# Designed miniproteins, single chains, continued (5): the designs that were tried, part 68

Each design is a single chain, and the fold is of that chain. pLDDT is the mean over its residues in the fold that is shown.

## One batch from the design tools (miniprotein)

Design m18492
Fold by ESMFold2-Fast:
Structure m18492 (fold): chain A 103 residues (1-103)
Amino acid sequence: MDPEVLAEQIVASAKQADGGVDPVSGAKLTGGVVAATAVAAILRKLGPDEVAELMRRLREAKTKEEVKEIMLEYGLEERQAELLAEIAVKGPDKELIKEALEL
C-alpha cells in the first residue's frame, strides 16, 4: 500500500477517534494513541487482542520513554519505536506516520 495514502487514512481515523471513550475502561482516547496503535499494528501485523492490549498500555503510559519501551516490547525497531512514541504524545502527524511506515 502507498505509505502516503495509508498515512492520510490513519490521520483521518485517529482524528475521528480523538475525544472518544474506551468502552471497556471508560478512559478517554487521544488521536495520537490511536494513530500510534494503528501504525504498530500494521508494522507488526497485530491481531485484535494484541491491538486492544497495546492501546490499553499506551493509555496508561505517562511519558514518551514509557511509550517507546512498550513499542520495543511489541517487536518494533528502535527508530520505529521512537517515531511512534512521538506520534502518541504529539498527536497524529502525517509526516511522522509516513516516516514510520517507510522504515
Scores: mean pLDDT 76

Design m18493
Fold by ESMFold2-Fast:
Structure m18493 (fold): chain A 64 residues (1-64)
Amino acid sequence: MEEELRKEIAESLSRMSLSITKKYQDKKTKDFAKETENLAKLVEKSGGDKKDVEELRKIAEKAK
C-alpha cells in the first residue's frame, strides 16, 4: 500500500519533470543538458516511471 502511493507520487513527479524539460529543451546548452541528466537521476532514485527517465536522458543527450 505505501509502495503504491510512493509510485503514484513518483510517476506524477516524472510527468511534471518531463513537461518542464520539454518546454526548455530549445535552450540546448551544456548546463541544460547537465541539469536534465541530474533530474533523470533524481526521478530514477525516487522510483519514477522508467519511460519518463528514458525521455529525460534522450532530451539531455540531444541538448549537448
Scores: mean pLDDT 70

Design m18494
Fold by ESMFold2-Fast:
Structure m18494 (fold): chain A 67 residues (1-67)
Amino acid sequence: APPTIEFPEAPASVLATRDPAAWDAFRQGLEALRAGDYEAAKTHFQRALEIDPSFEDARAALAALDA
């Protein structure tokens, strides 16, 4: 499978956000990517950034999907 399980399994403690809502949205985005649903993934990453604009991992993921 092209998507690796290594990055989706990154623990919350290595991320810049402690907001449960931002983390939940980001996690849902990663799950959508693993399922091949890039549109849902984009929406979830955008939601995470809306909650925490300093969440670099969510911004990077969104940029990669929309590049």
Scores: mean pLDDT 70

Design m18495
Fold by ESMFold2-Fast:
Structure m18495 (fold): chain A 65 residues (1-65)
Amino acid sequence: LSPLERRILDLLLERGGAALSAAEIARALGVSQPTVRRALRTLLEKGYVQRVGRRYRAGAAALVL
């Protein structure tokens, strides 16, 4: 994972399965929403994050098994 991808994942894990919007993640990390959305796309592809409507939460990654 890139440093930003790791920070996003750590934030979502810290929130105990709560679903956060890209705007909420961007605000928490002090990064732009487009930058967060780019990182989230990679995390979704790798299975580290799940999409819940327009929000995102930590998911079980097939690659962690």
Scores: mean pLDDT 79

Design m18496
Fold by ESMFold2-Fast:
Structure m18496 (fold): chain A 89 residues (1-89)
Amino acid sequence: MAAELAAEFRAAAEARLARLRELMEAAGVDPEERERALEALREIADEAARLIAEGRSLEEIEEILEKKYKEKMEEVEEILREALERLAA
C-alpha cells in the first residue's frame, strides 16, 4: 500500500513537472531558472515519495519537507509567481 502510493505520487509528480516545464516555457522563463526550479521540485517530490513509502503521516512529511527544503521552496514559488504574472499579462 505505502509503496504503491509512493509510486503513484512519483508518476503524478513527473506529469506535473512536464506541465510546469510547458508553462514556464510559454511564460518565457529563463532556461537556467526553469531547470533550477524543476530540479528543486523533483528533489522535493523524490523525498516526499520516499517518506510516503516509509509510511510517514502527511503531517510528518510536511514538517520534514518544510524544514529541509524551505529555501528551495521559496525560490520555486518566486519563479512560478513571476511565470504566472507573465502569462496573466
Scores: mean pLDDT 82

Design m18497
Fold by ESMFold2-Fast:
Structure m18497 (fold): chain A 59 residues (1-59)
Amino acid sequence: EEDPNGVEAEKFALQYGLRKFPDAPEEAINRVAEIMKELEGKYKSAEELKEKIIEKLEE
């Protein structure tokens, strides 16, 4: 898919977050949602969005 609105990037980030925080899945899901909201309209491509999400999750 062409990933309009970052749907595939969000799915990837959710899976990444759940793997990183397996003992706190609800917290991981909420953190991904917060990051997506913070980055809304602040990226140039789906690839950039994915990179920024990973960066935020690794803080």
Scores: mean pLDDT 71

Design m18498
Fold by ESMFold2-Fast:
Structure m18498 (fold): chain A 88 residues (1-88)
Amino acid sequence: MEELREEAEKLVEEAEEAEKRGDLERAAELYREAAVLYGRAGDLKGALEAAEKAGELYEKLNPEEPGKAAALGVAAALRAVAEQIERE
């Protein structure tokens, strides 16, 4: 599981760099991918934090559909949790 966590950490770093460049769509996708990998690694805190970041960025990109953007972030986090539960 440490490999998945390291991959998630790299995606978070890339997402932070994308945010600094103003590439919010790329940053949102990277945070969403990181959330899934953190969840698969069993790092539920990391998964939640990354999913929240992705949701915030999607809301900035699609202000007319904020509920839809938030739902994407929540869905990513929920999927990560479900995958972790299935391994018990």
Scores: mean pLDDT 73

Design m18500
Fold by ESMFold2-Fast:
Structure m18500 (fold): chain A 63 residues (1-63)
Amino acid sequence: GPVIARAVRDQPAVDAEDLALRAGDVVELLAPHPADPEWVLARSLATGETGWVLRSTLEVLSG
């Protein structure tokens, strides 16, 4: 099933491929980064936008 996580802090989008998050935002985890295990591809459940997020920003709720 889908892996759902919540942002525990704000994360600004630094690059165009990054997903900007505010604390409390809920995302679906889509794929691990192929070269850097600290990053994960996520989709915002509020906006449907996808982008890279630091794993340390996220708290997994369900998987």
Scores: mean pLDDT 84

Design m18501
Fold by ESMFold2-Fast:
Structure m18501 (fold): chain A 75 residues (1-75)
Amino acid sequence: MGALERLREDIERLRELAEKIENEEAREKVLEAVEHAEKALAAYEAGDWDAAKAHLGKAVELLKSVKEEIEKLLE
C-alpha cells in the first residue's frame, strides 16, 4: 500500500505547508493542489486510475507553479 499511504502523508504535509505560506496566491495554489490530490486518492480507491492520474498531474503542475514559495518553507 505504498503509493496510497504516501499520497495521504503528502496531502497532510501540503496542508501544513499551506498554513505557513503568507503569499495568498501561492497558498491558494497549494490548497488547490491538496484538493486535486484528495480527488486522486478517492479515484484510486474507486478504481478509476485515469481520473487519479489526471488529478495527480494537476496537483503536480500547481505545486511546480509555486515551487519557489515551497522551497522557502523547506529550507
Scores: mean pLDDT 78

Design m18502
Fold by ESMFold2-Fast:
Structure m18502 (fold): chain A 71 residues (1-71)
Amino acid sequence: MSIEEKILNFLASKGLGAKLSAAALASKLGVSKATVSAALASLEAKNLVTKDTATDKYQITAAGLDYVKSK
């Protein structure tokens, strides 16, 4: 499973309202913040996650939830 899929599955388990920083995701997944930040940028480009501009935290989109459920 890719780091992108791990991030999506983790956020999906928390639901649409959950907002997590790249640092929090890195700690939870046991990878570097740089690795998570790169994966989050890729996921945001695919519209599977969105960035909260006020807090720089990330949350899963409805499209991201559908992607996880359809796999």
Scores: mean pLDDT 80

Design m18503
Fold by ESMFold2-Fast:
Structure m18503 (fold): chain A 50 residues (1-50)
Amino acid sequence: ATEIKLNFGPNESMKALVFVGKELGVPQADLDKKENSDELATYLAEKFSA
């Protein structure tokens, strides 16, 4: 197992989550409705963690 340190600011976290969401087929309009990286992370986790 490899330990990976990820430390992203709010803008970097949001950009990364938007990129992941688009790769997973989420429409840009749905991603744009999330104002914070925390909201977007929760949305993506709930949508794809089932």
Scores: mean pLDDT 68

Design m18504
Fold by ESMFold2-Fast:
Structure m18504 (fold): chain A 71 residues (1-71)
Amino acid sequence: MIERLRRQLEELEERAKELENPSEELKRLLEEARRELRWLEENESSLSATQYTGEVLRIIGLLLDIELLLK
C-alpha cells in the first residue's frame, strides 16, 4: 500500500510541475501529503492495523483533493 501511495503522489507531483502557476492550496496539499506519507513510512512497523488503515485513508483523501485541484 505505501508504495502505491508514493507512486500516486509522484504522478500528482509531476502533473503539478507542468502548471505555470500552481495555487498555494495545491502546494500546501502536496507538502501535507509528503509529510503524512513520510510519517507513515517511518512508523509502519509500530502501528496497529487500525492506525495504519486510518493513516492510509487520510493520505488517500489528500491525494483525491490534490487530483481535484489538478483538473
Scores: mean pLDDT 83

Design m18505
Fold by ESMFold2-Fast:
Structure m18505 (fold): chain A 81 residues (1-81)
Amino acid sequence: INNAAHLAQSGNFDAAISIFKQVIAANPSNAVAYNNLGLAYSALGNYDDAIAAFNKALSLNPNNLLAKTNLAKTLALKAAQ
């Protein structure tokens, strides 16, 4: 669903995604950056990209409870579409 508020939010998240990608390029083992990248993708409704990012965060830190919780929520949102 595209509206003016979502488009403005998407602009901010596009900038955030670019920053997280730069952080990941500098440190590919940064599980926190992957979790944050997943949150940004999920906020944009890009659930497949969000799921991939959360799975990468969990591959780097299997005890990342936030990434596990965020992955479960994103999977539920994707199933609801």
Scores: mean pLDDT 77

Design m18506
Fold by ESMFold2-Fast:
Structure m18506 (fold): chain A 69 residues (1-69)
Amino acid sequence: SAAALEKFKEALLKALEALKKKDFKKAEEYYKKAKEYLKEVLADEPEEKREAYLKALEELFAYYKKKAE
């Protein structure tokens, strides 16, 4: 849905902004919200595609979190 996609984008941007500020607690909170919205966006996709996108999001966040530490 368009609403879920917009919420996903907003949560992801806020998570990345929090990482830039080294606010790891806030970054993790927004990351969890982004992950939930991404699951909603991908609800009608095949399981393999859902798992691939969720893993990509997890790896992306882990990479930027490690770089910010």
Scores: mean pLDDT 85

Design m18507
Fold by ESMFold2-Fast:
Structure m18507 (fold): chain A 100 residues (1-100)
Amino acid sequence: SVKKNQERLEVYQKLVSGVQSGKLSEEQFTNAVRNAAKDFNEKPGVFIQDLASALFYSGTLPPSIIPKVNSDKLSVEERIKLLYNELKNSKRTFDPSKVK
C-alpha cells in the first residue's frame, strides 16, 4: 500500500523534480535514493518500490513501472537506473496530494 508519510512524499517530490529539471544526473539520483533509503531505515530496493507505487498513484508514471521496479531479474542499481530513465522521459509532474 502507498504510504501517507508527509516527509517521504516531500523527498519523492524533490527526487522527481530534480530528475525532470535536469538537476540530478543518473549517478546523483542513485546516491540521493541510497541516502533517502538510509534516512528512512530502508533498503534501497524497498525505498524504490514505495516510490514507484507513489508515482503510479500520483499519475506520474504508468502502472507498468511497478513490476519493472520489483523485477528479480534486475539488480537494485539497474532498477534505480530504470526508474531514473522513466522519470527523465515523463512529461507528468509528481502531485503528492494524489497519493492515497
Scores: mean pLDDT 82

Design m18509
Fold by ESMFold2-Fast:
Structure m18509 (fold): chain A 75 residues (1-75)
Amino acid sequence: MEEEAERLLKEAEELFEKAVELHKQGKYAEALRLTGEAYDLVAEALELRGTEEDKKAAEKARELSEGFRKKADEL
């Protein structure tokens, strides 16, 4: 389970890096969507860890994901 959480966090990191590259190219909506996807992966990893602190952090990560996706739709 912990190994799965680590893999999800690595995937999230890769998506954040890709989002930065898209932002540099002026693909803002696509960059924001990838940032939202990255935060969903962070939330899933934290939920897999299963502590109360991780669950609260996961809720915040999902809120960030929703915010970035909504912002992408507004562009």
Scores: mean pLDDT 84

Design m18510
Fold by ESMFold2-Fast:
Structure m18510 (fold): chain A 67 residues (1-67)
Amino acid sequence: NKDKLEKELEEIKKRMEELTNRLHALSRQSVAETGYGLTPEQRAEWDRIMAELEELDKKYKEIEKKL
């Protein structure tokens, strides 16, 4: 049971890392392409990623409480 929860945490961590890397890419691209902040399209993607990260963090906390 603990091993299963630890594997779920590892998968969540990998997903969060992927999403964080995408946020870094968006940040870098917004500066390079516009000289300003995020475009409306990039902002929508950013907001979606932030929402997904928040949901993953909540899941992480719930699993952590069971360990």
Scores: mean pLDDT 79

Design m18511
Fold by ESMFold2-Fast:
Structure m18511 (fold): chain A 85 residues (1-85)
Amino acid sequence: MEEELAERAIEAARAAGLEGPRVEEAARLFARAMVAKAEGRLEEAARLYLEAARLALEAALERGLLSEEELREGIAAAEALAAAL
């Protein structure tokens, strides 16, 4: 399940024009977060979601899809969302 979720996330990212090791790691962390949340491990899920979001935002910055200001805002939003879970 976790690996299947990661593979689906990687394919979705590739379809959107995002690829590379950082995107793959973000997808794997996101899959792990989804499994952790489904199992009731909310603190672990929140931590994994935050790390996945950070890597995905950094990959988007590297591709020129967002600015450093937007990266900072995105990370703050992800941290706020993780704290609310």
Scores: mean pLDDT 74

Design m18512
Fold by ESMFold2-Fast:
Structure m18512 (fold): chain A 55 residues (1-55)
Amino acid sequence: SMAERLAALEAERDRLMEELQKKSAEAGGKMTPDIEELAKRIVAVLREIARLRRG
């Protein structure tokens, strides 16, 4: 269902955001390639969540 897909995407968003915060802290706030890739993945997940919420 759309609700199950939305819940899965929200869980993935939360996981990626936690990883981003951890890596950003370890890098002293510096943008590294792995942090940049995590940020891109978060944006993609947020866009998909927005699409599903809009119908």
Scores: mean pLDDT 85

Design m18513
Fold by ESMFold2-Fast:
Structure m18513 (fold): chain A 94 residues (1-94)
Amino acid sequence: DLGFAGLTALNNGNYDAAIAALNALIAANPANANAYLNKGTAYYNLGNYDSAIADYNKAIALNPALAAAYANKGSAYAALGKSALAAADYAKAA
């Protein structure tokens, strides 16, 4: 399925294929918080931290209990040198 394909591509480092599969999954189910989380992770690995943060924010909006989205958003802010924002997101992940 598209979720499995997206996660498999992500795990194999094929980030463009992961984003394409996850976009198709989101088109079929716009409320899939995990699809946004995984898409954010693909963008993070590509060094596109602004796109990663946008996708993590969407994942959090859909599932505020998704600790991984806060942790990963914190890592993206840390990569951008935004240490105070990173610390706030890490605190919410705990």
Scores: mean pLDDT 87

Design m18514
Fold by ESMFold2-Fast:
Structure m18514 (fold): chain A 75 residues (1-75)
Amino acid sequence: SELEELYKKMESILSQLPNMTPQQQLQAYSEFFELLKKINPEIYKKSEKISTYNIMLGFFYGYNQVKKEVEKLKK
């Protein structure tokens, strides 16, 4: 599913974060939010509100919500 593909992409981003510059990290977060907006607009709205205060917190909130939804699909 698109949600599982998004989750795999997010896992890839997380594994690469230590090797990214701050600019590359911001670009990765931006691309993630664009995909999240298309795949699950409700999680996107909440993640975007948090990212207004701190983009990293918004990203991790989105990651955790997508993870929970993927876990529901496996039951």
Scores: mean pLDDT 78

Design m18515
Fold by ESMFold2-Fast:
Structure m18515 (fold): chain A 57 residues (1-57)
Amino acid sequence: VLPEEERRRQAEAARAAAEALRAEMEEKIAAGTASPREAAVLYTAAGILEAAADFLE
């Protein structure tokens, strides 16, 4: 029971982290401080976190 609940919490945490990274990137784009390389790194990291969350579920 607890391992299943913990997996769900970890998946939620990973999705929240991915959302936070995308929000940070959007903020940098709005501020005009986003570099193409930095954007690629942050979006890639967010994608990996979302894939990890999907794999945990």
Scores: mean pLDDT 77

Design m18516
Fold by ESMFold2-Fast:
Structure m18516 (fold): chain A 78 residues (1-78)
Amino acid sequence: MEKLKEALDYARKAVEAIKQGNFKEALEYARKAADLFVELGEPEVAAAILRTFANMLKEKGYDEYAEEARRYADEVAA
């Protein structure tokens, strides 16, 4: 399914962006992956992805980006 592959591609890009220190880009890719999972009828998966990235960002000391990710997770889960 094309949309699932696209969602997974954005999730991979988000992880790579974190590894490269591009935290703003990582958050943007994580949001795109989450939006696609919502479209696939998997809002719980979307929220889980965003919360996982929020935890990774917080552990690295990027609290502002972590808070944005958590806020978006709450929005897609509601």
Scores: mean pLDDT 82

Design m18517
Fold by ESMFold2-Fast:
Structure m18517 (fold): chain A 58 residues (1-58)
Amino acid sequence: MERAEELRRRAEEAREQGLISEETYEEIMRLLDEGRVEEAERLLDEAIETSRRQQEQV
């Protein structure tokens, strides 16, 4: 499933940039391994959004 591979790459980039925590990254990987692609995508998007809002407001 190409979407899962894309999400893994995006999660790796977000972790490298400090946009998500190690814990969030591990949860995303676990969800992808379980075939929960939609849940993994939602978690990744929410984590990035939260990080961006925190950086802008603080």
Scores: mean pLDDT 77

Design m18518
Fold by ESMFold2-Fast:
Structure m18518 (fold): chain A 57 residues (1-57)
Amino acid sequence: SAEVAKQLAMKEGGLSEEQAETVRRMVEEGASAREIAEELGISPSFAAGLKRAYETL
């Protein structure tokens, strides 16, 4: 799931590898989709998708 989420962040979101790692860390720390969206400057909907992808087995 983490690899799929990283690919989603980088290929669809245009995020760097470092930004994708930031998303992963924030999800691991229990951050909300809104907090992820504000930190990275992405839409809340896309942030929610990334959070779900990182949480999926």
Scores: mean pLDDT 78

Design m18519
Fold by ESMFold2-Fast:
Structure m18519 (fold): chain A 63 residues (1-63)
Amino acid sequence: MSKEQREEAFRLAVKLIREGKSAKEALEEAREYLRSQGASEEDIKNAVEELEKFLEDVYGLKP
């Protein structure tokens, strides 16, 4: 997985949270984006776990 793909998934999730979507919806959308870009299941899992922690730490949101 490239750094640009990871950063785009992160931006997509943050955009959805700002639009009033749930953390679960944002994480699912980020996962589907990374999968569509050909990321491995391990890379997707790691990226989603880091994003989940970020959303919990910054926005107080749990999936």
Scores: mean pLDDT 79

Design m18520
Fold by ESMFold2-Fast:
Formats: sequence, structure tokens, C-alpha cells
Structure m18520 (fold): chain A 67 residues (1-67)
Amino acid sequence: GKPTVESARRDVEAARELVEKAKETGSVLLATAAAIMAVGALINAELVGDKELAEEAEELAKEAVSL
């Protein structure tokens, strides 16, 4: 259905896990997956109006694209 705060939180957690694995492995594929997941989490967080989750997702997206 529509994005929820719980769904956005799970997406942020998944993005964080992928960013961490991309940093540890140096994998371009994992970095790309992390960026996609983080952007999705950012959109969902903004749609549910959770500014803290949105800021967290934005930071994760910036980290992922810098890898």
C-alpha cells in the first residue's frame, strides 16, 4: 500500500546495511544497490513526513554515491 513510518524505517535500516557492506567490500554493485535503496527510503520518509528518517536516508545516499 502507501508508505508508512514503519516501512520508511525498514528501508533506512536496509540502506544502512548495504552502505556498510559496500564500504567493507568495495563492491560497486553493492554501492549502487545502497544508493537506490537510500533514495527510495528518502522518498518514503518525505511522503510520511518523518524529517529525521529523511535526513538519515539523505546521508546514506550521499555516502553510497561517494563509494
Scores: mean pLDDT 81

Design m18521
Fold by ESMFold2-Fast:
Structure m18521 (fold): chain A 65 residues (1-65)
Amino acid sequence: MKEEIAREIAEAVRQGDYEKATELLEKAKKEGFDPGEIVRLAMELLGRSEQAESAERTVREIEEL
């Protein structure tokens, strides 16, 4: 489920494990999920609703780390 993957990504980001967050995001893409929507859900789970609107930028930030 996309909500489950988003939660795992949120947890990885919270722990500073961007490698795991990127890996989970790539797995979601392979399963047909929109990576931008997954990241938006992850940001909402982290209580960062304002960053959910910048999902594309957040994806790039995770990838660059």
Scores: mean pLDDT 70

Design m18522
Fold by ESMFold2-Fast:
Structure m18522 (fold): chain A 69 residues (1-69)
Amino acid sequence: DAVRQALSSMPTDTFLVVDDDSLAHYRDVASAPVVIAPGASQATIDQLERALGRRGVGMSYFYQRIAAI
C-alpha cells in the first residue's frame, strides 16, 4: 500500500488528522491521526497546517509524497 509506505517513512512527531475508516486501516504505521484529503474540514486542515509548519513539516509535503507513489 502506497499510503502505508509513505506514513512509515514520516517523522514520528508528525500531526495529521484522518477520518475513522482511514485511521483504522493505518493504525500500525501512524502513531498520530493522518489527514486523507476527502472529508477533512477546512478549519481542521488550517489548524494542522499551522502545527506542521511549526514542526517544519508541511501538508504539501505529505500530499506530494502520496501523489508521487
Scores: mean pLDDT 47

Design m18523
Fold by ESMFold2-Fast:
Structure m18523 (fold): chain A 71 residues (1-71)
Amino acid sequence: ELEKEIESLSLSEQWKILVDYALRRRRAAITGEPPLSEEEEQRFDLALERVNAWMDEIGEELIKEGEERRK
């Protein structure tokens, strides 16, 4: 199952999928190539959900650090 496949990947691998598919979507829009397959879109959505959960935690800390540096 696709969800189990994504869950078995490391966070860095999930991020790589997210970036790769996002770039492929953008390239398809520019070059007129066909869009991502339904399976690829599902993989992207699952990876995005996982990365977003991680980024929520990391983002809070980064915002605090940014505020400290920004004067």
Scores: mean pLDDT 68

Design m18524
Fold by ESMFold2-Fast:
Structure m18524 (fold): chain A 109 residues (1-109)
Amino acid sequence: LEEARKLFEKGDAAYKAGDYEAAIEYYEKAVELAPDSVLGAFALTNLGIVYMKMGDYKKAVEYFTKAVEINPKNVTAWLALSLAALKNGDYNLAGGAFDKAGKVLQEEL
């Protein structure tokens, strides 16, 4: 878990530097070391964000979907899934994800 966290932090640093290829490598390794965990869900969310920046909306949808399956309280991941789905032409998924984000926000108030 500690090694996965360090890899996640390296991925975040690479992403902030605009090195999307390095960010993907670090986040993928973090997911591999900490699957089905809250940290893994955050790494999956960040993988989706990187793929969004690269214009790969299909992969972004796949990663955001995995992230919300592990951590359904992550409003950011639901909103990101909605946007990625919209850009990928998945209008039904986009609307559903946006609705889920709104419901999570209401529950956290």
Scores: mean pLDDT 85

Design m18525
Fold by ESMFold2-Fast:
Order: sequence, then structure tokens, then C-alpha cells
Structure m18525 (fold): chain A 62 residues (1-62)
Amino acid sequence: GEEAYRLALEALRLAQQGKIDEAEELVKKSRELLETEEMSPVAKRFAQAAIDEAEHVIALQK
């Protein structure tokens, strides 16, 4: 379950560096893992929050 969260954090890091295409691809991967992996509700909320933050930073860089 940690992989979705880790990919979301990496996407946030890449987005902050202006690597938008790479960040968007990791956001997509993290979202796919969030949908397919068995995760606790708490773990899903942490992963979703990280995805939301990465998407927010991506939007600011466009």
C-alpha cells in the first residue's frame, strides 16, 4: 500500500522541480495503484492527499 503514497510524493517532488510531464505520469501511476491495491482507509487518505498536492503544484506550473 505504501507504493501509491511513495509515487505520489515523488510526483510532488518532480512537479516542484518543473518536471511536469514526469510528475503527471507518476500521479497517473499512483492513482492506478490507489484504485487496485488493498489499502486501509487511513493509507488511502494519505495517498490521496499527496496526489491532490502534486496535482495542485502541476496546475500552478501550467
Scores: mean pLDDT 79

Design m18526
Fold by ESMFold2-Fast:
Structure m18526 (fold): chain A 78 residues (1-78)
Amino acid sequence: SEVAERIKALFDAVEGSFEIDVDTLAEILGVSREEVLKALRELAKANYPGLVFDIRDGKPVLRKLGGPPVTLEELRAA
């Protein structure tokens, strides 16, 4: 899906580690929460390297592991 490709592009463009909740990711991408969740399920089935989908504080989050921590402002700029 287009949303899955945009998530992949963001993930590949960012040189570092991050953790972002699905609601904030949806806001950055300009799409619905449900579209992000669907795209993350597609990426999980494709076993996309280094991508981790988890639950923190009752909210679904996307993590990229390895490298220095990236701020939300840096993610918005990517």
Scores: mean pLDDT 75

Design m18527
Fold by ESMFold2-Fast:
Structure m18527 (fold): chain A 61 residues (1-61)
Amino acid sequence: VDKLAKEIIRLALEGKDEEALAKGRELAELDPEKALEVAKKLESIGKTDLAAAVAAIAREV
């Protein structure tokens, strides 16, 4: 899951928000707590919309 978390952050920083969201959904299915941690990281770097989307998915699984 750590590799997936790093990939989500990398994709978000590259502006590949759709790919980052898809990977965030995968992470939420595997480890919702880790997905929430990634969402907080995304919010801290200014990716607020993506962070909210990932957090919402993680709370629903």
Scores: mean pLDDT 80

